# Designs tried in a protein design run: designed miniproteins, single chains, continued (5). Part 93

Each design is a single chain, and the fold is of that chain. pLDDT is the mean over its residues in the fold that is shown.

## One batch from the design tools (miniprotein)

Design m19221
Fold by ESMFold2-Fast:
Parts: structure tokens; C-alpha cells; sequence
Structure m19221 (fold): chain A 92 residues (1-92)
């Protein structure tokens, strides 16, 4: 199972959403929908934590997350990986 946590920040406003997916495609679809929503709500800083069953899967999902974030006008400001966990921080 793939676990993804997304945190959005705008001043003192914070949102935290956690979801799970069985497939990489499901994870990407859910992430894209969530990021689009957070952008519409005016969140300018977003943190994504990805935990997949393997390091390879987490790395692929991290790359796809970066692509999604770039499409929505966000840039990577921090990336940290430890085994199957990847943490990405983005700003608009």
C-alpha cells in the first residue's frame, strides 16, 4: 500500500490530508486532484510525504509528484529521502 501525506500552508492556515492507494496510478490521480484543490484555495507552500512498499516505487512517485507540482506552478525547495520514504517541500 502507498501512503501519501500532503500538508498545505498559507500564513497561519494549515491543512493536512492523508490518503492511501493500491497502485501508482491511483496515487498520482488522487495527488493531482488534491494539489489542484489546494492551489485554488490559495496555499503557496506544500509538503508531500510519500511512503511506498519499495524505494524504487517511492522514487518514481516523487518524480511524478514533482512533475504535477511544476504543472501547477510550484518549485521544489527541499527533498529528503530515507529508504522507502520521500519528503518533498514546494513553494509557488
Amino acid sequence: MIDIEVEGFRGEKTVRVMFSAETEEEAVEKLRQLIETLKKLGFERIKVTIRAPTEETSRRLAERAKEIMEEFGFKVVREESRGPEVVLEFER
Scores: mean pLDDT 88

Design m19222
Fold by ESMFold2-Fast:
Structure m19222 (fold): chain A 92 residues (1-92)
Amino acid sequence: GPLGELVRRAVEGKGLELAKENLKIDPDNAGAQIALAAYYLSRGEKEKAQELVDKAISLLDKTSEIGRKVIEAANLLKEGKLDEAIRVFEEA
């Protein structure tokens, strides 16, 4: 899905600036927080990644199928499982 593509681009550095700009406009943008978290995790900054993931999870709709799938992938990011998380985000 679009979130999986955004996360992949952020990890490659290509979407980092876009994710940061989206968060300046809307600090509650869960997708942008997840993409930025994946970038920090890919750079070894686990504490920064975990904080962003926790904020994103609090904003996601737990009652929707897509929201639950995104939360599953976000929890994989918290565990440091970046490649597995990206696969789940792409399926959402």
Scores: mean pLDDT 79

Design m19223
Fold by ESMFold2-Fast:
Structure m19223 (fold): chain A 84 residues (1-84)
Amino acid sequence: SRELLEELARRIAEAAGVKYVPRPEALLRYLRRRLGREPSDEEVRAFVEEQIAAGRAKELYEELVREEIELGVRELERAVRKVF
């Protein structure tokens, strides 16, 4: 599952024409939020392939960057609380 998320994140970045590849956790978090449940590997693959085929890779990439920013903020908040 993680290997699939990493592969799909790379394919999204390539299709969007960008060098930075978002974390696989960002893709999983985005789909959990969108579906309101845990996605299957088949659902993740189908969704990503559909978005790329529809020419929406850049829009999907931007959503993943937003999810990664939220993850990074939460990680920083936890790190600060651990020190103090």
Scores: mean pLDDT 83

Design m19224
Fold by ESMFold2-Fast:
Structure m19224 (fold): chain A 91 residues (1-91)
Amino acid sequence: MMSPLERLIEALEALLRHIRHLKEEGVPDDFIKKVAIKALQMLLDRVEADPTVPEEVRARLREFLEKVPTMSVDELIAALEELLDFVRELA
């Protein structure tokens, strides 16, 4: 059975693929950021419901969500890759 961190990794990988696809199709940056915010909020809600997930993961997700509105789509992709690497190191 997947751990909560393994499920988060899979969800972040799926989100990263989806955002890259939307960018390649020329979807407007504001729409891509709205998709990312909604997905990250849903992931944060699930992570906060699980007491076995480290607080550092919750803190990183909250910080990322706060910064998304100020990011370009390229910065968003880079930040998702950095978050994914961080969670992988903990898993």
Scores: mean pLDDT 84

Design m19225
Fold by ESMFold2-Fast:
Structure m19225 (fold): chain A 68 residues (1-68)
Amino acid sequence: SEEEVLKAFAGEAFELMKSDPRVSGDAQMEFIEVVIEYQTNPSITPEEARKRLEEILRKNNVPIPALP
């Protein structure tokens, strides 16, 4: 499902962020805030959550995982 793909994507992306010493704690918190907002706000689709997470990765020069 799209939710399962999003969870796998978010997990891999967050591991990349944690492993990169150039990524700030503030950037990691911004990522976590998007995940929490997705879990608590029924108006946010998996596609919208993924777009927001990809934007955080791009902004922090973190590679975007090649998950479908």
Scores: mean pLDDT 84

Design m19226
Fold by ESMFold2-Fast:
Structure m19226 (fold): chain A 99 residues (1-99)
Amino acid sequence: MLSDAQAQQATDEFGALLLDVDRLMESRASPAEVARLREELDRYSALFHQASVMGDEDVVKYMIAQAKKVKAMAENGAPVSEILARIREMIAKAEELLK
């Protein structure tokens, strides 16, 4: 079980990672791709909130690790289509883990 302090630190780190991904993609993606990205990031954020409320430390750590990988892909100039595909895979895996 995560302590309240650990849960807050995880939430802050996760939020910063998603904000960084959005910012990196906004300059590169079309308006339609940015809209899809924000929809998918909102879905991933909702799943993270569910994992955090459930106290599932392993799922929380997994979701942060995947967000870090997506940020690295965006920083390294990976194609927008590959970043969107990775985010969809992360959502599907998080949904599976939270069953």
Scores: mean pLDDT 84

Design m19227
Fold by ESMFold2-Fast:
Formats: C-alpha cells, sequence, structure tokens
Structure m19227 (fold): chain A 62 residues (1-62)
C-alpha cells in the first residue's frame, strides 16, 4: 500500500541519517588515519546494510 511505502521510505531515511552520523563520528575519532577510518567505515557499512535488510524483510509481501 501507499502507507506502507511511505513508512518504509521514512524508516529507510532514518537508518541513512544514523549511518551518516556514525561516519562523521568515525572520521573525528580516526583523525588522519585513513586505514583506521576505512576499517570503521567497513563495519558501519555492514551495520547499515543489515538494518536496511531487516527493514526490507519487515515490509516484504508474504
Amino acid sequence: SLDEARKFAAESLLIAGEYVDELIKARKETGDDEEAYEKRKEELDKKNAEKQAELKKKFEAE
């Protein structure tokens, strides 16, 4: 339904916003250490992908 599509979009945007906030935090914590930043980003990318996948499962048609 349109209501489900709207709710999915809104929750997806919240997950995206949290991901961006965590990336900013990771950059601040790692400073000039690009290798450390890339490792933190990989972990955050995985967490973001998992959250997005869980959201998709929640809204998939049975």
Scores: mean pLDDT 82

Design m19228
Fold by ESMFold2-Fast:
Structure m19228 (fold): chain A 86 residues (1-86)
Amino acid sequence: SFDDLLAEMEALVEETRARLEELVAAGDIAGFYAAVAEADARLRAIGEEMQALGEPSPEQLARLRELLARAQEFIAEAYARLKALE
């Protein structure tokens, strides 16, 4: 269902955030970019599955938008910390 895919996306966002924080702490620049690329590919796959489902509710759309906004914020923060390394 859309709710199941949304939950999968939330889990992926949380896992990605933790992984990016670990990579920044380790100074692993190559690993950081690889992790972002992998997360992007997985998010796109979930998004394609969502598009194949019936129309989401307004509440589901609001939750999706909030989740994507949070993901954008932590990625920007991680990039800023990565830049501080070099």
Scores: mean pLDDT 79

Design m19229
Fold by ESMFold2-Fast:
Structure m19229 (fold): chain A 100 residues (1-100)
Amino acid sequence: SAMEEFIRKKLEESIGASDEEVRKLAAEIVDEVRDQLSPADASALATAVMGIMEGIARKLSPEELEKIVEEIKSKLDLSEFAEALVETILRIAKEILEEL
């Protein structure tokens, strides 16, 4: 889908990215879906996406990234829609990490 291609491009741009670049890339992903999210969901999604991108920038294993995302999800009150987005982003991130 166009959305998944957009997400993949932004996640690939996070490889070796600085903390400032990660914040900007995460904001771009959230902006694409913000009109479909509550303010609380948008904030929670931004936190999860930033964590995923930091994992890619640090070149974590797919297993290490999955553990970090599950910890983030346990601390955030995500809607079903926001949780599904986080799971989609995590899946694409794991695919990218497997290519490294």
Scores: mean pLDDT 84

Design m19230
Fold by ESMFold2-Fast:
Structure m19230 (fold): chain A 64 residues (1-64)
Amino acid sequence: TPHRLVTREQVLPSADDSLAQQQKADLEAELEAQGWEVVAVDTTITPDGSGYRLTTRALVEARP
């Protein structure tokens, strides 16, 4: 089955786990609504300059 990787990034002024969890949930809901099956999803927060970079990556596949 063909797989696709979807990446979403956001810059934050501080490390905020609640925003990370919300971004993950929003991306999963959006992809499911578009007809994709979410196989795996991960969210990371990394320091970037004076702030932080929130990166969410989802591996999806087309539903039959």
Scores: mean pLDDT 80

Design m19231
Fold by ESMFold2-Fast:
Structure m19231 (fold): chain A 75 residues (1-75)
Amino acid sequence: LREKLTAEQAARLDAFQAEHTPQVRELIARQEDPAAREQLLELQIAYARLMAEMVPEIDKAALEEEIAAARAELA
């Protein structure tokens, strides 16, 4: 869905990734820790929600259902 983003919207997503890259790398290094895996999932959720705000075609209800299922799978 990057092709549906303006250059400015794509830059916002890239900035979000750049800001969180050190945290993601730290969490990946700690994957054996359940808390680290949960934090990694929350970062992925934040990124997905940011994308959904920029792309109106994304079904937000379906995204929230997927998020709920992913959180339940970790519990």
Scores: mean pLDDT 76

Design m19232
Fold by ESMFold2-Fast:
Structure m19232 (fold): chain A 100 residues (1-100)
Amino acid sequence: AADEADLRAIDLRGEAVKAMKEGNYEEAVKLYEEAIALAPNDIFALRGMAEAYEKLGDYEKAIEVYERIIKLLEPSKHNSFFAKTIEDYKKRLEELKKKL
């Protein structure tokens, strides 16, 4: 349901995406963290935060966020779209773990 917190979370995610495009990855993380605090299950905000951590070289935090995304999507694994998305994130985790 769209309430004031959900609308604020969408706005913050938009600002975080802008920060990502500008190369301001630390600022992007902060904006995504604020968005996720308001909308904890926003997969788009979680994905953006994980990507921002990857750009910062914080592979441990990126892994934690991708694991959170997978856990949120696992109940939907019987849907072929989500099954593929889960496998894509699992592959990303495998690649990131090689950097630790």
Scores: mean pLDDT 84

Design m19233
Fold by ESMFold2-Fast:
Structure m19233 (fold): chain A 96 residues (1-96)
Amino acid sequence: EKILNAKSVEEIRKILEEELAKITEPVDWDKADVAQKAFLAGYIASQAGFSPLEALKYAAKVFEELTKDLSPEERARQRKAFYEAAIDAIKYKVLE
């Protein structure tokens, strides 16, 4: 997983932007339960003292575990919602 091997928050942002550009499925954040759970897990980790980099990696790991049994289309929709939220969290420093 590219995110888990990233060395910085900026590197994660670039990975997220590149992967997001490949996803054409429409996103509905209100229906993206798995993306919401994964993002919440990362946010809780940041509040517990994880660095922004560690919190993003933890969220990504939780996301992969929760999506492994989903259809390709549903996984792509969840991934798009998760990546959009993660980019916003980096942009607005939500995990700092």
Scores: mean pLDDT 80

Design m19234
Fold by ESMFold2-Fast:
Structure m19234 (fold): chain A 67 residues (1-67)
Amino acid sequence: MVEYLVRLTGPPDLSIARQILEIVPEGKLVGVTSERAYVLAVPKKLTPEQIAAIKALPGVESVVEKS
């Protein structure tokens, strides 16, 4: 299992969460309000295309692998 920190420009938003899960339907998201971020847990490492798609979403600042 691989975890990614998806940092946001604002508070966690359900709309952003839905869009991330459309890109990564196998993923699980946990909002971290204090960090303005989602933790995205996935069974397989994300492709460069999936990372680019998440980074392109409005309100996403960065995507960083945690584990």
Scores: mean pLDDT 79

Design m19235
Fold by ESMFold2-Fast:
Structure m19235 (fold): chain A 94 residues (1-94)
Amino acid sequence: SAADEEELLRLVAEIFVQELLEAARKGDEKTYNEALEALEKFLSTLPPERQARFLELLREVLERRLAEAKAKGDEVSAKALEDTLAWVEELERR
């Protein structure tokens, strides 16, 4: 169903954000960049309307987790989330 597809896209967004944060917390630039490449590849498998919806959901997850990181004083996670948001905004302009 459409609701099940929406939930799946949200879950995928949460998984990608978690992987990016884990790599960033370890200072693992290679794994972080590989996760971004995997995210772009995932986007390329979706039809255009689902790409737009996935990016919207991804932004919601990133913004929520950024607010949480800032509230906790987690500067490493906040920086990584801000960098990832900037990357998403650049990707949306392409």
Scores: mean pLDDT 86

Design m19236
Fold by ESMFold2-Fast:
Parts: C-alpha cells; structure tokens; sequence
Structure m19236 (fold): chain A 110 residues (1-110)
C-alpha cells in the first residue's frame, strides 16, 4: 500500500539522519520536508491512477535520497533554514518531475 511505502521511506530517512549524526534542527527541517513530499506524492498519485505501486516506491526512494543530499549540503555549507527549505522544495519538485517523465517506469516499457 502507499501508506506502507511512505512509512518505509520515512523509516529509512530517520535511520539515515540518526546514523549520519545530523543536528536536531536539520532533522526537524528534514521531517518537515518529508511531510510535504508525502502530501505532494499522494496528491500526484490521485491525479495519475496509471502510476503503479512499484513506480511510487521508486519515487519514494529517490525522494529520500535527494532530501538526504540536501541535508548533507546544508551541514557542509552552513545553509540557513530558508535556503534549506528552498532546496528541499526543489528536491520534492525534482522527484515528482522525474515520475512525470516516466523515469520510474520499467526500462523495458520504453
């Protein structure tokens, strides 16, 4: 189910945030971005019933990867919360755009 896929994605994000030792502030911003991503993905899937559960799972995996990359960049460069939120919104948009381009479809489908 989508709920299980999102729960697994959230668990992977939380585990990676803890393992990499990100600050409580960066973890809070990542959780905020995850909530926005989950809401945006759910809205996308309601508008696109042709998207399979397997494609949604791949989108969640990309979303987790991109959000973690943004959090790492924020730590490395000392980004402000506003700059981090903007980059996270970009990561969410990039994930949905990749899904819209069919990048999560079976390679044999093209």
Amino acid sequence: SLEEILAEGRAKLEAALDEKGFSPELKALAREAWARFAEALEAYLKAHPEVSEEQARKAVELGVTLLLQVVQRARDRGLSPAELRALMDGAIAATLAAMDRGEFADPDAF
Scores: mean pLDDT 83

Design m19237
Fold by ESMFold2-Fast:
Structure m19237 (fold): chain A 66 residues (1-66)
Amino acid sequence: SEMEERVLRAVLRLVDDLLSQGVPLDEIKETARQNINHLSRHYKIPKSVQRKILKRVLEYIEEKYR
């Protein structure tokens, strides 16, 4: 959905910023989880969709972490 993609894009942008700053992986993952939760409450996104977004974000973090 459009809302799912908007939340995903916002969180991925945040992840890229944190990675560029050298923030520890565990802190990036926790920050991403909290931001998905916050945005999902604001946009009234179902828990099943939140889990899907989180999975995609975690996969992205694992691919980008070096």
Scores: mean pLDDT 84

Design m19238
Fold by ESMFold2-Fast:
Structure m19238 (fold): chain A 81 residues (1-81)
Amino acid sequence: SVDPSEKIVVQTVTIQAKSPEALELFRAFAESLEGVLSIQTLPDNKLIVTGPAETVAQVVAFAMHHRDLVESIEVGAPELV
């Protein structure tokens, strides 16, 4: 198919972890996923993950399952690229 709608939907999630150990758990999970475009760690146990919307949804689901380890979670709008 030569559909010009062959754009990939990309999304970013920012997770504020409650501890360095929680940050490492979320980082390791994100790194285990296929198709992640970038993983960044910031001061104060902040993790930023960018990738296909379906991949980012898995990171969000994992963080929601471990909500007791999450200070905050911010999901960006999906963007066509």
Scores: mean pLDDT 81

Design m19239
Fold by ESMFold2-Fast:
Structure m19239 (fold): chain A 98 residues (1-98)
Amino acid sequence: STPFERALEKAKKDPNIAGAALLFFHAAKDVVSLKKVAEVILKHFPTDGLIYYIARIFTQLGDYKTAAKLYEKLIKEFPDSPYVKEAKKELEKAKKKA
């Protein structure tokens, strides 16, 4: 298997490995691999903080459509989260740029 395939298998079992993989692909500007790791995190350990962090990464990468969907997910699924107020502001900005 490729190093990437091995990283994805480990990321499914350990949120620390998933977070490290997310940071690595963000630094490498590998949007395809970043999206695959983000999908693993969102499926296996979706927290308000991780959704907010991933949405901010996609905003920095200029993927405003993906960022907007993630901010909407945070607001809908975690309405009492301390991130909701900032997520609403970032969603409005992302929708204008998408």
Scores: mean pLDDT 82

Design m19240
Fold by ESMFold2-Fast:
Structure m19240 (fold): chain A 100 residues (1-100)
Amino acid sequence: SELDTLLLQILAESGRILQYADRNAPLEEILAEIDRLIALLEQARELYPENADLLDATIAAVRATKAAIEADPARARELARQLADLVSQTVVEISRSLKE
């Protein structure tokens, strides 16, 4: 489905952020990938309004992580890992709600 494709893109983007942080990519590139993740999460929120509260909480947490990385780039790897774990949990909860 379109939502399944979007959830896969969300997971891929969170993994890309972690990969960029692990290889010490420029801060601007890491922040740009986080902005892409936020856009995908906002799209998922529109397509799955039943999970709006969960997605709003995840979006807020991702935005807080972005602000923390911008304030202390030395923590980018640590915070990117935490972000990837959070996003994976969100995708699992949404997938469970889809109920084939």
Scores: mean pLDDT 87

Design m19241
Fold by ESMFold2-Fast:
Structure m19241 (fold): chain A 70 residues (1-70)
Amino acid sequence: SMDELVKKINEIREKAGEEMEKAVAEDNKEKLIEIVKKTGEELVKLFEEAGLLEEAERIREKTKEVIEKL
C-alpha cells in the first residue's frame, strides 16, 4: 500500500540522516558519499518493487546529482 511505502521511505531516510550526521561530525566525505549511494539504492529498490519505475529513475538521478555536488 502507499501508506506502507511512505513508512519504509521515512525509516530509510531517518536512518540515513543519523548516519550522515555522524559522518559530517567526523569530517568523513568518503563515508558521506557511501551513505548517499546506499540510501539512493535502497529507495530505488523500494520504488521499483512498488512498480513506480519513473520515480525510481528520478531517485537515481537525484542521488547522482547530490554525490557530484559533494
Scores: mean pLDDT 85

Design m19242
Fold by ESMFold2-Fast:
Structure m19242 (fold): chain A 72 residues (1-72)
Amino acid sequence: EEVEKIIERLRETARRLTDGIVATYQEQGITLTPEQRAALEEAIYRSLLNVEAEDYEKQGKKEIAEKLREAA
């Protein structure tokens, strides 16, 4: 299923990006709480979903775009 594979990829991407941001903050002496990390990961994931949905909509794949927006 295309939508399911896209969501899986975006969740993995959001996790990796969040890990990088958390590591950068730790280098600056700032430790994010688990709650702050979870909120950041969710925000990144939601942003990635919206970007991907816009791309599919521009390609005329409106059904896929709508399903991605519903997952946000």
Scores: mean pLDDT 84

Design m19243
Fold by ESMFold2-Fast:
Structure m19243 (fold): chain A 60 residues (1-60)
Amino acid sequence: AVKTEQDILSAAQFLVNSFSKERILSMTVEELAQLLGLDMVKDRAYIEKILNKAKELALS
């Protein structure tokens, strides 16, 4: 399923592998929505979970 915990982790890991730590930490939900081609309103909670997980991984 698109919104599983595994999907969130995989997307977050992709971001960390693709972008600098500084870019991840400065990334907004709106920017991530555009990058992933997701709806900002419909998928907001899912996008926020991906971004928060990516920031957590970037800080580790």
Scores: mean pLDDT 80

Design m19244
Fold by ESMFold2-Fast:
Structure m19244 (fold): chain A 62 residues (1-62)
Amino acid sequence: SPITIRSALTPPLTGDTLEEAIKHAEKHFEFDPHLLIYKDGELVGVASSLEEAKKIIEELYK
């Protein structure tokens, strides 16, 4: 299932693969220090750093 990355400041970004989701998280942190991570429309994680976001995203693609 696609993982959707959202914030209040950027449009939602969807990654179909682990690599795409991580690239979207990296770009997001250029604009917003907080990242909301959704899977299948459900909020599954909140990250305050790229390192934290990567850990959450990697768990979702296992």
Scores: mean pLDDT 69

Design m19245
Fold by ESMFold2-Fast:
Structure m19245 (fold): chain A 72 residues (1-72)
Amino acid sequence: MEEELEKLREASLAAQKAINDGLEKHRKYLAEGKPDEARKAIEEGFQKAVEKAVEITGSDIGPKIELAPAPA
């Protein structure tokens, strides 16, 4: 039980860190006028979050994060 809770906490922290790092880079790149780099940074952050969560929890979901264009 304790080990499972520790794994969930570790996964949550790792995912939060990856997403936060991506968002931070996204914000910095937008401020610098680099929208392509900004979008890449947030995509990488989300992908890393999924990868870390899967790795720590042992799930076999894999990275499924993809950005789609908004409907008209």
Scores: mean pLDDT 70

Design m19246
Fold by ESMFold2-Fast:
Order: structure tokens, then sequence, then C-alpha cells
Structure m19246 (fold): chain A 64 residues (1-64)
């Protein structure tokens, strides 16, 4: 499950980067995702892993 969530977060981030979503909006979405994951009972380490995948995807998508 965790690996699948990391992959989905990366793919979603990549789509946002390709769509030209701003750095400010991407950061806001990443912050919201972090809060939601923590509220669902994910550990801080798990939540950070998922959120970092989203940010990585966004950066790579934006570069294309």
Amino acid sequence: MLEELVKKAYEEGRKMGLAGVSSAEATQRATKLLKELLEKGYSLEEAHLIVRAYIRGWLEGKAE
C-alpha cells in the first residue's frame, strides 16, 4: 500500500507539473496532503515519503 501511494503521489505531482501548476499552488497541495495523511494515522516518515514523491513528480513534470 505505501509503495502504491508513493507511486500515485508522484504520478499526480507529474500531472500537475505538466499542467503548469505554480510552485505556490504545488506547495499548498503538498501541505494539505501532509495534513490529511497525518490525520489518517500515517507516520510522519510515511507522510513525508508520499509528499516528497508528489513534489518530485511536480518538479519533473514542470521540466518537461
Scores: mean pLDDT 83

Design m19247
Fold by ESMFold2-Fast:
Structure m19247 (fold): chain A 111 residues (1-111)
Amino acid sequence: KREELLEELKEFLKKFIEELEKKGVSKETLELAIEMPDDEAGRILDLVVRLGEEETIEKLSRELGISREEAEKLVKAAEIKLQLLLIEGVAVALGIEPEEVREILRKLIKE
């Protein structure tokens, strides 16, 4: 049943968030990852691949006029967003819309 798949997805996403929190990822960074546009995540990850993480942080900090700490959060959010896009792709193959996955994530991070 669809309801069984949704409950399994919720449990999987709950464990995914718990593991990220255990690794020191903040709730703010998780919220940023969920809401980050796909094209923005792609641009940040392209910079990381081409320049490395440290140079990407410096470039984002300088170009956006934000702190290094804020730039580090953007890079981490983009990395998490890539993982979420892979999860969304699997969910879509199972008949679950991307927005349903995002709604579940939003509810889980509020708890």
Scores: mean pLDDT 84

Design m19248
Fold by ESMFold2-Fast:
Order: structure tokens, then C-alpha cells, then sequence
Structure m19248 (fold): chain A 100 residues (1-100)
């Protein structure tokens, strides 16, 4: 399973650190943001690790969404499509709300 931390409500201009770890066999970890409109995008990835820490600096209102840690068999530079096609585990999602 994928374990995640870093959710909550944050003022614009603050920094947010997201952490994830997995016990699943995988080649890469990624952080995928689900935007309020339901679309997803990759915000960070790292190959060859079972843990990933990523800091969002100077949060804007567009950083609002649900952040998913994803364990994937994909390697190299990762697209969202490759991460999702090779997904082995996903965390429960971390809601992040950025306020003015």
C-alpha cells in the first residue's frame, strides 16, 4: 500500500511538503494531482525509490486538489498516461485546499 501525508488547508504563498512511501514492488513513485474539475496531472516523480518527498513552494490557488501517491512499474521520464497504465498501487488521496 501507499502511505501519504501533507494534506490540509494552506494560505496562498506558504509551502507544502508532501511525503509518500510504499511497501509495493515498483520502479517509480509519482504524485498525481486531481484538480477540482476532475482532470489529473503529474506533479512529481522519482524512479528507483520506495519513498518520495516533494515540496510545493509559494502555493497558488491552482494548487488546490487531491494529491495521490502512485506506485508504478513505469521508468524514466514519466507521463501521466505511463504512470496510470503501469499503476500497481495508489494512496487514498490527500485533499489540499489553498486559501487567499
Amino acid sequence: SVTQSGGGTYPAGSDLTLTLSTTDSQNSLAIVQRLPDGSERIVASRSGTSSLTFTLHRLGLDDTGVYYGVATLATGPLSLEEVKANEVARGSGIPVTVVP
Scores: mean pLDDT 80

Design m19249
Fold by ESMFold2-Fast:
Structure m19249 (fold): chain A 64 residues (1-64)
Amino acid sequence: GPVELDVKGLTVEEALKKIEEEYGEILAVKEFGTGLLVLTKNALVALRLDADKKTVESALVYPL
């Protein structure tokens, strides 16, 4: 099942770095609605952005 990643309040750049460190190489990033879908070697991550779109509200990780 999905796992929450503690990235709240990080910038998008900082959150992507943490995702890559934990789940392997980022293969694709797609903007979707108010967030990003990040495909890595080992997981799909749904990243929700704050209303300013500069900082992260939450991340849900779907291990592959």
Scores: mean pLDDT 85

Design m19250
Fold by ESMFold2-Fast:
Structure m19250 (fold): chain A 86 residues (1-86)
Amino acid sequence: MPLPSGEEIVEWARAQLDKIVDDTLKEVAALLAQGDTKKAALVREIGEGMVGIVYGVAKTLARKIGDEEAIRELERLYEEALERLK
């Protein structure tokens, strides 16, 4: 299997992070509307964990291909995803 390009890794990570954040925020909003603050906090924590996994995988691939620009963009996307989950 050919290794993905840095651009492909970044676009994959962006798509995965956006999906995780959007799905997490929708579920959190629904739970908060029901008054379930404890479940909302757990869902947010799970979302943060999933964001970390996607970032870890993508950064490992970017390091393997030696794409420093991809690594910097992945760090930016990771920080943005965590900020959105607050």
Scores: mean pLDDT 87

Design m19251
Fold by ESMFold2-Fast:
Structure m19251 (fold): chain A 95 residues (1-95)
Amino acid sequence: SIEQQTRDDLLTELKTLSTQEIAEEMKNLIRLWAVLSRLSNDDLLEVEDFADEFQKKLSTLSKDEALSIYEELLQIDVEKGPLAGIDYAKEVLKK
């Protein structure tokens, strides 16, 4: 499918990055989704703090684990939208 091809292309590019860079990419994606969702400044600050914690946790994982989380995050965005993606990232932090 188009969604599968898009995920595969992005994951291929991400495989050239370090785990830390992959974590930064996911943090930036979460922050972008929050901005595009037109959240208030207070909510954006809350998401920024959350995104920093998310990045820190991802940086402690293996590269394969980080890529798996990124793939799942993108799939959730495609199926349910960017706010659902942010909610999934919050669930990852609780594990």
Scores: mean pLDDT 79

Design m19252
Fold by ESMFold2-Fast:
Structure m19252 (fold): chain A 64 residues (1-64)
Amino acid sequence: SLSVVEATFSSAEAAEAAAKRLREAGVPVRVDLEALTVTAFTRDGEAAARLLAEVPGTTSVRVA
C-alpha cells in the first residue's frame, strides 16, 4: 500500500536538501517551507523515512 512519510526540519535549507534527495530517488514530494515540512508519497515508507532521517537538520520523521 502507499505510505505517506512526513518529516520536519530545523531550517528551509534542510527541508530543500531532503526534498531534492527524494526527488532524485524518484519519490514524489510536497514541500511546505512555512511549516518546514516535507511529505513523501511512496510504497517504501521505511526507505523514505531512513533517507529523511539521514538529512542534517531533520527534527522528526513519521510514517502513516
Scores: mean pLDDT 86

Design m19253
Fold by ESMFold2-Fast:
Structure m19253 (fold): chain A 110 residues (1-110)
Amino acid sequence: SEKEKEVQRLMTEAMRILQEAYDEIEKAVAESTDPEELVRKVREIMEKAYEKLKSIIDKLKALGHEEAVQRLIDAFRSLADRIVDLVAKKSPEAAEEVRRYTDELLKELE
């Protein structure tokens, strides 16, 4: 159906946004030698991903597709866990700040 096709298109777009955010953060971790700059870059990347994802979640809510909304919230939580682990390899201090920030973003999605 057209509604199912729209949900699939939105889900595909959302997963692309999350993957792009991960790839950008992986580069930032590899290139950064300053934990404070790393936290700033990760926050900027995650904020942009969050804003784009929230727009998609709002569209999915308007379509009445609660399961797709929950899948995207779970995907964002999974991304947050993965980036915290990635940042922790470079700086445990930076990872703590990133975890705190992503927890706040997750609260706003719920």
Scores: mean pLDDT 89

Design m19254
Fold by ESMFold2-Fast:
Parts: C-alpha cells; sequence; structure tokens
Structure m19254 (fold): chain A 94 residues (1-94)
C-alpha cells in the first residue's frame, strides 16, 4: 500500500521535473501521501509514512540533479530515507 503510493509519487515527481514544473509534481506527490498520513493511527504506520516522505524528498533531490530514481521495493525507500537524513544532517552542520 504505502510502497505503491510512494512509487506513484516518485513518478509524479519525475514527470514534474521533466516538464520543468517541479511545484506541480510535488503537489501531486503530496496529494498521494496526504490520505495515508491522515489515516495513520499507530506509531508504525506514522513511521512508514514519514519514511516514505523522507525517501521522496531524496528522490526529488536526485531527480533535480539529473539522476534516474526507481523505487522497486521497501529497501529502496529505506535507502533513500537514510540518504535524506544524512544530507539534512550535513546541511544543518554547515
Amino acid sequence: MILEVAQRANAALRAGVEAGDVAAGAAEALALLEPLAKAAKTEEEKRQVLLAAAALSQALARLLAGEAVEIKDWADLEALAEEYRAEVARVRAE
């Protein structure tokens, strides 16, 4: 469920970047995630939504850098979310 929504959100981000309309891509990705965030009741569900949001933020950064980004499975989401946390920590330290 969350994986499929993240895959659709990544496709929306890619389409937006390719069209030169990043704001439209981001808005579509947010619209796909928002119902999941509102439906999250448990700490595990909230953690999964936050992980997907972090992963998609990193996917957007990579797409803006001209990289191809694919989310095939949950491990891809975890890897992107870890990259996002490391990058945020790095920027905050500067």
Scores: mean pLDDT 83

